Designed miniproteins, single chains, continued (4). Designs and how they scored, part 6

Each design is a single chain, and the fold is of that chain. pLDDT is the mean over its residues in the fold that is shown.

## One batch from the design tools (miniprotein)

Design m12178
Fold by ESMFold2-Fast:
Structure m12178 (fold): chain A 90 residues (1-90)
Amino acid sequence: MRIYVGARAPSREEAEEAARLLEKLGFRATVVEGELIAAGARAPDVESALQAAELLRMMGFEAGVVVDGEIVWADSEAGAEAALLAEEAL
């Protein structure tokens, strides 16, 4: 089972900030770029992914969680797209 957290950012600088927040939570995060710019990280379990996504949402990012290609949670369409981009890129 592959679990990913994604957070859409309006700029590369803000995506790097979101990636740093994920790294502080213990994830290995990176900036991913496609049709949007996002921070992405693989999560060890769904609970950790949902906690990370909620923190990113509270910090003003559009966030989502994907499990094996399926959206399990997203605060917005952009958050869902960010999580799918993270899965595709990582």
Scores: mean pLDDT 84

Design m12179
Fold by ESMFold2-Fast:
Structure m12179 (fold): chain A 64 residues (1-64)
Amino acid sequence: EEEFKEALGETARAVAELINAVIGLKDAIRKGASPETIARLQAEVDRAAARANEASKRLDEVIK
């Protein structure tokens, strides 16, 4: 139960961070941010996606 709650919370947090990173990147592109800013935000999206993927894998292990 505790391990499941922790894994679920971690997954929810990682997914929320990914969504926020994507929103930030799209907003920056829409507003014509510098190439440096866009590259930095793209790297943040990539890192958030990797964290969400790892959290999802851990949650799958706990459910099984």
Scores: mean pLDDT 82

Design m12180
Fold by ESMFold2-Fast:
Structure m12180 (fold): chain A 87 residues (1-87)
Amino acid sequence: SKPVKVRILRVEREGDRYTIFLEVSVGDEVRFLRLTTRPADEDTSKESYRKLGEDLGIDPDLFSEEFLKAVKETLGRYVEIVSYEVG
């Protein structure tokens, strides 16, 4: 399988929500996403990441692992994806 890499480019806070601007690389292909997220527990957060991976046609477990790592490094907390837009 091609390596999956995610980079958080910017985070904006609006009330209880975070808008996360994300770069997703799968091999040589790069996509940009705008995610609307909110605080959640670990299991709820991880499931929302797997679902986004599935929607994007990316290995959901690889995407979930890489995105969780990026979120923990950037926000220090769990957030679930409630909606997204492809840029």
Scores: mean pLDDT 88

Design m12181
Fold by ESMFold2-Fast:
Structure m12181 (fold): chain A 81 residues (1-81)
Amino acid sequence: SEEEILKKIEDLIVYAINLASEQGRSDLEKELIELAKKFGEAYKNGDKEKLLETLERIAELIATLDPELAAKLRELIEQLK
């Protein structure tokens, strides 16, 4: 279901935030937290276009941290389309 895909995306973003923190990438951690909040707001508002735009920005940042993790996120984003 869409809700199951969104939960997987949320869990992946949380994992990426923790990974950025562990690697001492504090600026990336802060930016990912801010984008995660925007993702949550877009979801609550039913704004699918803003949701997808926000997730693509998150994927770009995660790619600098872990390109395989970013690829997994992009697979989940495609399932939401």
Scores: mean pLDDT 87

Design m12182
Fold by ESMFold2-Fast:
Structure m12182 (fold): chain A 105 residues (1-105)
Amino acid sequence: GPSVAEADENGLADSGVKVKAKRGDIVTVTVENISEGKLGVAAVLLDEQGNAVSEAEPATLDRGEVATLRARVVGPDGEYTIGIIAGNEDGSGGGKVRVLEVKVE
């Protein structure tokens, strides 16, 4: 089901969603921007230590826009937590997204 992720001052939100993935897999994360304005976003995979271990493709979302974000696993096979990197137009870290769907391909 949908979860809400709110980014901190460093621009990182833990979605609480966990996936099992293999090195080289593409994880797709469908998100809705529920922030008050335009948001730059990327999906990342967090290891057990909270380190980002993925290549990510950034996107810019208007308020209420839905987009599918892609993250490639560059770490070992295992369990990862879905992180969202989010920033406001002024360059500050922050913003709020709803995670609608996560798939591993």
Scores: mean pLDDT 83

Design m12183
Fold by ESMFold2-Fast:
Structure m12183 (fold): chain A 87 residues (1-87)
Amino acid sequence: ALEEVEERVREAVRAIREGDLRRAAEILGVPEATVREMARLAKAGDVRASERLTEWYLRLLREANHPENLELIEQIEKEKKEHEEEE
């Protein structure tokens, strides 16, 4: 779900603020180097960083050919379509 991705990103951001980049990498399922880049963006005080990080993470998941990531992407895309059908 999109909300699950947002929660995951929020948990990762919390871990980054605590200095636990390894935990943030585990939460997001990405390398620590990727999390260090996220930490740099978050620390720059970008008030819109949360939305950008969510969109960036979704793009990263689509590019990563991992079965776990594909399942999450499909769930997010399904929720977006369901929201569009309500309008």
Scores: mean pLDDT 62

Design m12184
Fold by ESMFold2-Fast:
Structure m12184 (fold): chain A 92 residues (1-92)
Amino acid sequence: MEELKKAIERLEEVAERLRNGDTSAFDEAIRAGVEALKKAEELGASPEDISRLIGHLIGLVGAQLEGNVDAAAREVEAMIEHLKKILEKLEK
């Protein structure tokens, strides 16, 4: 659980950087998103939840290719919200 919480915190930091127009945050956002996906999968997140996270990660890569920081921030924020729901399901 703690590793997933830290991954979410990293995503929150990069989302803020993207919202401030920091294009150097794109690579960090993708790396943090991949790490969060791995941690959610390791903790037993459902295939449906993992598929949804993959969808947001694909959207994030697309936003990076277009240089669209607002689109990237929205994808990271959507991943954060979904990861928080996964974390809540895994907590007993």
Scores: mean pLDDT 84

Design m12185
Fold by ESMFold2-Fast:
Structure m12185 (fold): chain A 68 residues (1-68)
Amino acid sequence: MIDERELNIAMILIAGGVAIATSETEEAREAVRELTDRLVREAEERELSPEEVRRAVREIFERRDEAE
């Protein structure tokens, strides 16, 4: 059984991993890694709503695109 917090963290980590794997530059990979780590810490500190998790996933991919 997966706790809600565990699920939220897993979703953020999966999004970060995909964004890193699809990044063309080291700068984009570093930016995504930093953001993903921060978002995971937020998910560990408090209960995120499903909408907050969706926003976190969007921010990760936007950060990758911005860093390219």
Scores: mean pLDDT 80

Design m12186
Fold by ESMFold2-Fast:
Structure m12186 (fold): chain A 76 residues (1-76)
Amino acid sequence: MDETTRLAVDGAVSVAEALGRPELAEKIRELGNKAKDASDALPYVREALAHVERGDTERAIEALEKAVKLLEQSAK
């Protein structure tokens, strides 16, 4: 796994855990193991992390969902 994909996966897991969704965090870890290149997900993961830091749960979820969709596409 390249460093950018690893950062995206690790960040997305952290967001899912911070939002109280451990089952989603585990799904993201599994997707990360299959992802070939998920660099496109990193901007959305960064956006989700920023929203978590601000306490904006709804926007954090929206950004995380976009990141997960890109990870799912890369895992095929």
Scores: mean pLDDT 80

Design m12187
Fold by ESMFold2-Fast:
Structure m12187 (fold): chain A 92 residues (1-92)
Amino acid sequence: SKQLLLSELVYHAELDDLESANKIIDEMEKQGLISPEQRKQLISLINEYLSLRKEIAALRNSPVIDPEELAATQKRLSEVLRQLQALFEQIG
């Protein structure tokens, strides 16, 4: 089921479990559920999502960080999440 694999992908991405996330993406490709272009976009967006989450956590834990930098990084995270949601809707 596309929906079950997409749900598992989201779950493992939220846990920062890239190994399991990549295995799910590979399974989706093997089953013909995603195109090569969709696979490339999923990998790129998930990596950017996790990178931005780590950056926001680091910024929030630093008393010296500019509020503008935090706001800009959060805006980029929102853009990536919107792109991931659109891609999930295209797939499922």
Scores: mean pLDDT 82

Design m12188
Fold by ESMFold2-Fast:
Structure m12188 (fold): chain A 71 residues (1-71)
Amino acid sequence: SAAAEKAAEYARKAAEAAKNEDARRSALQGFVMAKQGETAAASTAAYEAAKLADTEEARKYALMAFQYGAA
């Protein structure tokens, strides 16, 4: 779906912007789940990535991934 594709795109951007390994791992988990069509799991992983994010950019992208995965 378009929402799953957007969730994957923003999860990937969150991983690229992340400065700490925990935020990056959660964002990558969200990317993988979104690519598999598991939008609920992707949304959960994206929310965890947002909580762990050490940069404003990583947090914003993770929240965008969360919103698209939850839609």
Scores: mean pLDDT 85

Design m12189
Fold by ESMFold2-Fast:
Structure m12189 (fold): chain A 71 residues (1-71)
Amino acid sequence: RIEEIIAENERLFPFSPYLVLDEPDAGLSDEEIEKLAEEIAKHPRPVLVRSRNDKTLEKFSKLPNVKVIKL
């Protein structure tokens, strides 16, 4: 699930300076969102996360490699 989200974005935009995740929290539980945040924190590229969910934005905004955008 989480690894698939990251891998899919890498395949679509392999040369992008950012890993862009549009609403990666859609359909995820609170526990799965925490797992996604852990995986994103380990990612070697800077990450842009776009979401409508304030809890997701709060979790991801605490990560040093992440920028969050409210939709």
Scores: mean pLDDT 72

Design m12190
Fold by ESMFold2-Fast:
Structure m12190 (fold): chain A 76 residues (1-76)
Amino acid sequence: MKVEEIVRKLAEKLGMTPEEVLYLIGEAYENQKISLEQLMEALKELVPEATEEDVRELVNRGIELYKKKQEEIKKK
């Protein structure tokens, strides 16, 4: 499964947009609100077809989006 498919399924289940889901995952992971293991366990319940590799890719894309938006916010 591709990360785009996982994001779509999560967005549908959570009533959010794909971008919002990615941002929240990136924020939670970067701020140590959730571990990779906790995220994998949650995703096994919500999207059971997701593999560990898919989850890692999802986290990386979420972190990328979160950091990009944080860089924009940090401007004086």
Scores: mean pLDDT 76

Design m12191
Fold by ESMFold2-Fast:
Structure m12191 (fold): chain A 86 residues (1-86)
Amino acid sequence: MREEAIEHLEKAKEEVKKSNSPEEDKKESIKHLEEGIKYVKEGKLEKGIEEISKAAYFSLSAEEEDLKKINEHLEEAVRHLKKEME
């Protein structure tokens, strides 16, 4: 569950890097994804989800197709984290 969440967060980072977003938005999104991965590894799942939400906010400047790919991985990560919290 946490391993699958981390895998999806890493994939979201790669999609952010490939996106046609402003560089500052990419930096902020990646920063929050890195913090999210750190909190997930520490078992601080609520803080991890909070950081994922911040990353999603900075990803809103991405084009529709890139945003869809980023959000698919963020949604999968959150799903795995919520299942771990049950």
Scores: mean pLDDT 85

Design m12192
Fold by ESMFold2-Fast:
Structure m12192 (fold): chain A 86 residues (1-86)
Amino acid sequence: DIEEKTEKLVEELSKKPRDEAEKLEDEEEQIRFLEERKKELEKLLEEAKKKAKEQNSESKQLEVLEKIYEKSKEEIEKLLKELEEK
């Protein structure tokens, strides 16, 4: 169901990458977490898009989620760069 895939993506996007990474004391663990997080969000978005196409459902919610995903991706990439510069 597209709603189920969309809700899962919304839940994951609601988690703040910086706050979650800061709970990890090891810099290498923070880097791995952020890289895995980026990959997971991309996979969830692709699954949601695939379900929308299969159901012939046009969802404006999915368009909004794509914009939120892009912002989350940029935040993760900035955090990774900050960690790599240390």
Scores: mean pLDDT 74

Design m12193
Fold by ESMFold2-Fast:
Order: sequence, then C-alpha cells, then structure tokens
Structure m12193 (fold): chain A 73 residues (1-73)
Amino acid sequence: SEMEELFKKIKEAIENNAPLEELFALLQKAGDLFAKDPSASDKFLAILENDPDFMKLLEEYEKKVLEELRAKL
C-alpha cells in the first residue's frame, strides 16, 4: 500500500532526526492520500495501533519540536 510505504518513510525520517522540512513534505503527501481515500484515517490509526514504537517516536518528536520552538521564542 502506498500509504503504508509513506508512513514507513515518515517513521524512518523521525528515527533519523530528519529536518522538519523533509518531515513536513512527507506529511503533506499523507494529506494528499487522505484527500483521495476517505478510509485513510482508519488505515492510519490501524498502523499506529499495530506499531507502538512508531507512536512513541511521534510523541517524542512532538515534544522535541515544541521544545525547539520554545527555545527560539
């Protein structure tokens, strides 16, 4: 599935501390897939539920981004 491949790339980007610009580009592609497939949100949730490591990485990355933004203010 193109969606599963894209989310795998997002996970790898987070694991490798990729630049925010690269991650935003991948998230934009995910948004395009959501627009084309109304079941995309359900598929995304299923991927997160079956990959707790990915969910933890997303939470840790969100905290890191928020800390970086606060430091720049």
Scores: mean pLDDT 73

Design m12194
Fold by ESMFold2-Fast:
Structure m12194 (fold): chain A 80 residues (1-80)
Amino acid sequence: PEELLAEVEQETTYDAANKTTTTRIRVRLYNAAGELVAEVEQEITETDLPDDKVLVKIRTRITRADGSVEEREGEFVVPK
């Protein structure tokens, strides 16, 4: 069985003026031959809100080996 290999990179930045934490995650998926089959980029933005709540925004971009790109966005509020 040939398995997919994954490479994961994560970067987190904090903006104190806007009380916003931004996390960027990049996942590269390779086949057994070492060829890139897909790249997934995710940006998660967490902003502190009043009343111990956090606004979470998620943006995901998927790029496939054929160069096709799919983007998805989501937004929700969670308790701290």
Scores: mean pLDDT 79

Design m12195
Fold by ESMFold2-Fast:
Structure m12195 (fold): chain A 107 residues (1-107)
Amino acid sequence: MSEEEKELEALLIGRQVIDYLRFLAEQAEKMGRKDVAEELRSLAEEARTMLKNAQSIEEFIEGLKKLSERLTELAEKYKDDPEIVALLNRGKEAVEQALKRLEEIKK
């Protein structure tokens, strides 16, 4: 895989994470949880900004690790709501899968 192909694949992985967080925000809103939807939209915007400012795949990986930490903090904040915890864990799983894929293309 060329260096240009690796950069394109990293960008596509990042876009998939952002789109998925936005999808989860829409699901939260449909559940009547506008508070959770706003938190998820905020995280999607932070992720978009991190990817735009990243100078390397290593910075993308670091940014996604921080995003995973933020999703863990949100799951703790909403721990009394199992449906919201499940939705946030789906977001965390998507970020962790993206991290694994980025580590594979970095090699």
Scores: mean pLDDT 84

Design m12196
Fold by ESMFold2-Fast:
Structure m12196 (fold): chain A 80 residues (1-80)
Amino acid sequence: SMEEKKKKFEELYKEIQELGTEVNEMILNGEPKEKILEKIDEIEKKIEEMIKLAKDNPEDLEYAEILKENVEKLREYILK
């Protein structure tokens, strides 16, 4: 149902926020780039799930696309 899709979308968003906090802590602690990139890969996988759930909802899709852009910028920052 649309309600179930929204609930899953919100759960994925919460998980992404938690992983984002973890990534920030890893950066501050000077963790190896490889480990940071593994966490970014987890975030990207969850964003792809959000995009799939949002295919029938333009507002949710736009939000997921913004998250994708932000994580792509984060990856570029780590890879510099």
Scores: mean pLDDT 87

Design m12197
Fold by ESMFold2-Fast:
Structure m12197 (fold): chain A 100 residues (1-100)
Amino acid sequence: SKKKKEVLKKIIELLRKAQDLIAQGKVEEALDELIKGLEELLKNTTDQDVKDLIKTIIRVLESIRKAYEEAESELEKEMTAGVASVALAVFITILKKKLE
């Protein structure tokens, strides 16, 4: 339980750092650093529920990163950055509930 909660807290910290980078217009950097940090946590966890959670978050983020890279206009990039911000906020909310 305690080790699981510490990993969930680290995920929240990575998500919040990504929110700050997106707010600065550094969307690609935010997604790349967040995915790398999550992959590192995945390598260092043995809890199957936490592994499945991290894998799900990575899959969603990779989909968003691909949409951002394939965006044909500045408007589509801005909209995808907005989707990324909402997704991060939703993940933080879910993770906070798991810490209670």
Scores: mean pLDDT 90

Design m12198
Fold by ESMFold2-Fast:
Structure m12198 (fold): chain A 55 residues (1-55)
Amino acid sequence: RPLTPEEVAKLVARVMKETDITTQEAGDLGARMFGKTREEAERIAKEVIERVKKK
């Protein structure tokens, strides 16, 4: 089932708390997660967190 906008917002907020991404990057992340399943959105979130930490 696709995530609701509220669920997407909660995932984006978690990524923002764990990483030092900008508000603009958070908005882009939310757009990328919109309409995705929970599994797909969680994968996107994990990839972003890993990429930011690896810098």
Scores: mean pLDDT 75

Design m12199
Fold by ESMFold2-Fast:
Structure m12199 (fold): chain A 99 residues (1-99)
Amino acid sequence: MKIEDLDEEARELLLRAVRNVLKAGDTEDIEEAKKLLEEAVRAVRELLETADLSPLARATAASMVLMALGVGISTTENEEVKKLLREAADEIAALEEAA
């Protein structure tokens, strides 16, 4: 699935989640990383709770956010930020499974 196949609102939520994840992985401020990841998880929750998304669209969107988290985990040297990224990945994976 391409990002262009999503409704504008769903696309905005996905892009917000990915953007916040990438910002969290690039910051050395633990409090900033925590807030960015909380916003990313909220955006994913709203996206996955959208009634008009197909199961494939939901799985693909969740996978894109999980890939962005994986990049952050691989590139950050801050162990506390890395832990927060892993916790966000676990929460997003659980949300996708529950949906």
Scores: mean pLDDT 79

Design m12200
Fold by ESMFold2-Fast:
Structure m12200 (fold): chain A 71 residues (1-71)
Amino acid sequence: SSREEEERRLREAEERGQAAARRFIGPVKRLEEAIRNKDQAAIDAAIAELRAAGVSDEAIADLLEGIRAHV
C-alpha cells in the first residue's frame, strides 16, 4: 500500500538523517564550544570543517542561529 511505502521512505530518511548527524557531531561540538568561548578564529575554523564535510552554507547559517540561541 502507498502508506507502507511512505512509512518506509520516512524511516529511511530518518536513518540517513541520524547517520549524517553522527558524522558531523565532532565539528558541531567544536563550533558550539567556539561560540561559547567567543573565539572568532575557532568559529571560522569549525565552519570551514563543516563546508569541507559537504554541509551547505544555508545549513551552516541555520546551525549558527540555533547554537547562538542556546549559548
Scores: mean pLDDT 76

Design m12201
Fold by ESMFold2-Fast:
Structure m12201 (fold): chain A 60 residues (1-60)
Amino acid sequence: GGLSEEQTAKVREGARAVGESSGVTLSEEQVEAAAKAAGDGYGIESDRGALRALREAGAI
């Protein structure tokens, strides 16, 4: 399944926050892959949810 535009934005914000904290920047490809995986059932309603989705998808 796919994410809504809002959910995709949350995933992108989460990736940026992780980059800031770790000094690492995720690629757009990694963020899109995580967003697709998250759409399967992680419920990205917050930055914390987005970060979890990225980790579950192996993007972080």
Scores: mean pLDDT 60

Design m12202
Fold by ESMFold2-Fast:
Structure m12202 (fold): chain A 79 residues (1-79)
Amino acid sequence: GSLSQEQLDGETYLAFGEIYFAIGKKLEEQGRLDDAIEAYKKAVEYYNKAASLLTGPLREQAVANAKEAEDAIKKLEEK
């Protein structure tokens, strides 16, 4: 069978979350902490959208990745 529309949208949002998380890491490495926080916030938004549409292991991945991005935001906001 083909992927459902919900699964395709969910996997797309998961990919966008991963892209923004990578951007956040790059900006953090450059010392651009405010920009890194904004990128991590975008990653959280997309991971949460992915988690709402995905099931099983992909949903668990989206939830775990959202938490990692949230933890990164909290760490940077405490500086």
Scores: mean pLDDT 86

Design m12203
Fold by ESMFold2-Fast:
Structure m12203 (fold): chain A 55 residues (1-55)
Amino acid sequence: MSPEQRELWARLQALSDDLIARVDAGELSPEEVAEMQREIAEVAAELRRLQAEEE
């Protein structure tokens, strides 16, 4: 895995963990959850793109 892929994967994990923690705490509105899910999806898509390039 490239350094770029590792950085994106770490960011994806951090965003996912933050979303779960905040949802569990009851701090997020449905709109805020949707925004965080969008960011997670964008990072995941970029990671998949880089993995396809490495193949």
Scores: mean pLDDT 79

Design m12204
Fold by ESMFold2-Fast:
Structure m12204 (fold): chain A 78 residues (1-78)
Amino acid sequence: METVVELSEEELENVTDELVNELLEKTKEGKLVIRASPKAAGGLAALVSKVVEKAKEEGIEVEVEEDAETNSVTLTKK
């Protein structure tokens, strides 16, 4: 299943454990696309790193694909 999530600058400046957990659960369903504004690119990268680290801790392998044109990151469960 593919899920698309758009995150605000506020959400990316204040990344919570709850948000990381929510995005990880969506990634576990198959594929997650996260979109953000270009102004929040650093926050998006940090959030993706936290989701991938948590997935690894739970034994889940995730493929990460970055799209600079749309400022989005795709997380795919392997």
Scores: mean pLDDT 79

Design m12205
Fold by ESMFold2-Fast:
Structure m12205 (fold): chain A 80 residues (1-80)
Amino acid sequence: PPPPRPLHGVAGVSVVDGEPRLLYSTVHEDEATVRREMERALKTIPELEGVGFASGEGLSPEEVLRRAFEIAVEKIREKE
């Protein structure tokens, strides 16, 4: 059988009143597209405190975004 199609996602997060808030997200089958959109978000949204990137085969868009969000939050915690 053909291999499952990979999904790639990015989540941009800021912390407001001690709570992580999702400011930006995108998901695509093409990793280069997601990375370009991530670079645009980093240049255009000054409120972004952390950005997470996640990829996975056989994952739903929601699962990929959840993982990207968790990575973004972890990056913010590592800088504190």
Scores: mean pLDDT 79

Design m12206
Fold by ESMFold2-Fast:
Structure m12206 (fold): chain A 66 residues (1-66)
Amino acid sequence: SAEEALRRALFDRAAALLEKMLQYKYPDATVEVTRVDDETYKITIEKDGKVEEYTLTAEEVLELVL
């Protein structure tokens, strides 16, 4: 439905914003926020060969940027 498409677009934009915010906070790291499935996102932060990985729900991603 149109409502489902708009919701997905909202979460995708929130994820993109979160990635930019985290990259600004950790300028010497490589930060990626990627969709795993319809309700789940993965945050990967790599610095000095160390990788930190976090799994968040779409709602948690939205809450972090609002």
Scores: mean pLDDT 84

Design m12207
Fold by ESMFold2-Fast:
Structure m12207 (fold): chain A 64 residues (1-64)
Amino acid sequence: SADYEKRLASVLKRRIDLATQWADDNSLSQDERDQLIAQVRARAPVLTQVVMDIMRIGDEIDAR
């Protein structure tokens, strides 16, 4: 859905920014940095889906 794509993009941007800052603060190598960003990208859809599922359940309860 459009809402999912917008939220996924927002989650990705925020998490990548945080991961990049943490990598800089901890002086990670390029390989370690790439691995960290790959993990963030892999997990962002799951985090986004959980939020969307919670919102959907709330809407279903409110509809009755």
Scores: mean pLDDT 74

Design m12208
Fold by ESMFold2-Fast:
Structure m12208 (fold): chain A 85 residues (1-85)
Amino acid sequence: MKEFKVELTPEEEELIRKAAQELADKFGLPVEKAYEALRFAVQALRAGQSKEDVEKALSRLPGIDKETARAIVEAAEEILQRLEE
């Protein structure tokens, strides 16, 4: 893993955009909101935040309930797994 990474790679951004569209369709969110929430989750998990802390932070956003926050965290974990070498 890289020590400092606040910017998304092209691969990360493509995976996040696709997952954000799926989350937006499933939960009735604007794609932009799903994209920003998923970007946050990927970066926070990569920085070593716990799944519970990320889920709680997401659920504080307007229009994102605990179920939606959990789905975003699960999508972020799947993205990170695909990017591991």
Scores: mean pLDDT 76

Design m12209
Fold by ESMFold2-Fast:
Structure m12209 (fold): chain A 78 residues (1-78)
Amino acid sequence: MITDEEWEKALERGKAEIEKLLKELPLEEARKVAEEALRQQERDIEENREELPEEVVERARKLLEELRKYLEELLKEK
């Protein structure tokens, strides 16, 4: 079972990676890398949807949604 702690750690890690990309790469490159990573994660969730418990799929989608919102907010400031 995926715990709240596991999802919180995944969210913190994802946010840290987005922040790192924006600091270390040019804006356009950071955006492409982050968007491609998020799209790949979405595809992985869809491809494995039937193999995963519904709760895990829902939590994974929520995590991606939060990361996408965070990325969009950071990009609006640039």
Scores: mean pLDDT 77

Design m12210
Fold by ESMFold2-Fast:
Structure m12210 (fold): chain A 96 residues (1-96)
Amino acid sequence: MARYAPPIMVVKTDSSADTEQSEAFFKKVVNKLEEEGLIEKAEMKQQDDGTWVMALTLKDEEAQRRAEEIIKQLAADSGLKVTITSFPPKLILEAP
């Protein structure tokens, strides 16, 4: 039977944002997405250059689309520039 992996979204803050601004922003994003019931899990990682990356696992493609809108709005409200990379649900195929 075909199964789908949940969609993933990667959010990066602009290099002009400091660590505390990036962390506070990601916490707001996670809290809002959890309140809206859009998220399965969130993982935050600091890169070697000090920038923060957040990987989000969304419930479905519609949740991913709505999450992108929420993140863009929260970024605008915080005066932060963010880069959002969205990966669609992946079909899991067993090798024949």
Scores: mean pLDDT 74

Design m12211
Fold by ESMFold2-Fast:
Structure m12211 (fold): chain A 71 residues (1-71)
Amino acid sequence: PLTPAQIASGLALTLASHGQLSVLSPGDAVELQQLMLEIARTGIDSPEKRDRIATILYRNKLLPSLPVAVS
């Protein structure tokens, strides 16, 4: 099963691949694209990058809450 952060990253990739980053604010769309390009370039996604992606999606109302540990 995927973690909420992995789900958020998958959603971000889906939005980018379909050219739908316009659902985000312009600044958030740029930041998300830069984070995804860094991950693609290095082949490494850090927990900090995953959390940042989730935060961007959360503040744009695409996630109901920030990813937290399962209760």
Scores: mean pLDDT 64

Design m12212
Fold by ESMFold2-Fast:
Structure m12212 (fold): chain A 89 residues (1-89)
Amino acid sequence: MVDPEELEREIRVALALMRVAVASLSEDREEQAEAVAETLLRHADDPEAVRAVTEGAVARMPREDVEAVYARVAPHLSPESRAALEAAL
């Protein structure tokens, strides 16, 4: 039986990844970076979502854009989420 709390966590991570994937289809690099930054800030206290979003961004975006997003969001993340983001970079 699936734990409802675990299912909700899986859904949150999946939605965060979907948002990054959709953003990666944008020809506008600024829109793409803003969508990733907003998603990371929305999940600032969720290390699993932050890790997954960062891995998705690293795979799809220029390194310079990922590093710029990191500089903007890192001060607003929980210590655990920041560690997860840094590990995914």
Scores: mean pLDDT 76

Design m12213
Fold by ESMFold2-Fast:
Structure m12213 (fold): chain A 55 residues (1-55)
Amino acid sequence: MHMRSNKNLADMAKHIAKTMKDEETYKKVEELEKNNDVDGIKTIRDDLTAKANKA
């Protein structure tokens, strides 16, 4: 266990996107991960979680 990293956040977001079959958001997370946009990845993860709960 470690404090936090963009790698873990991106991995979680990609996993949720796959579960929801949201390929567009999955690719968006990959783009943010390449840019080391930790805040952007967090935002996408939270959005994906909300979408999963609403589905």
Scores: mean pLDDT 72

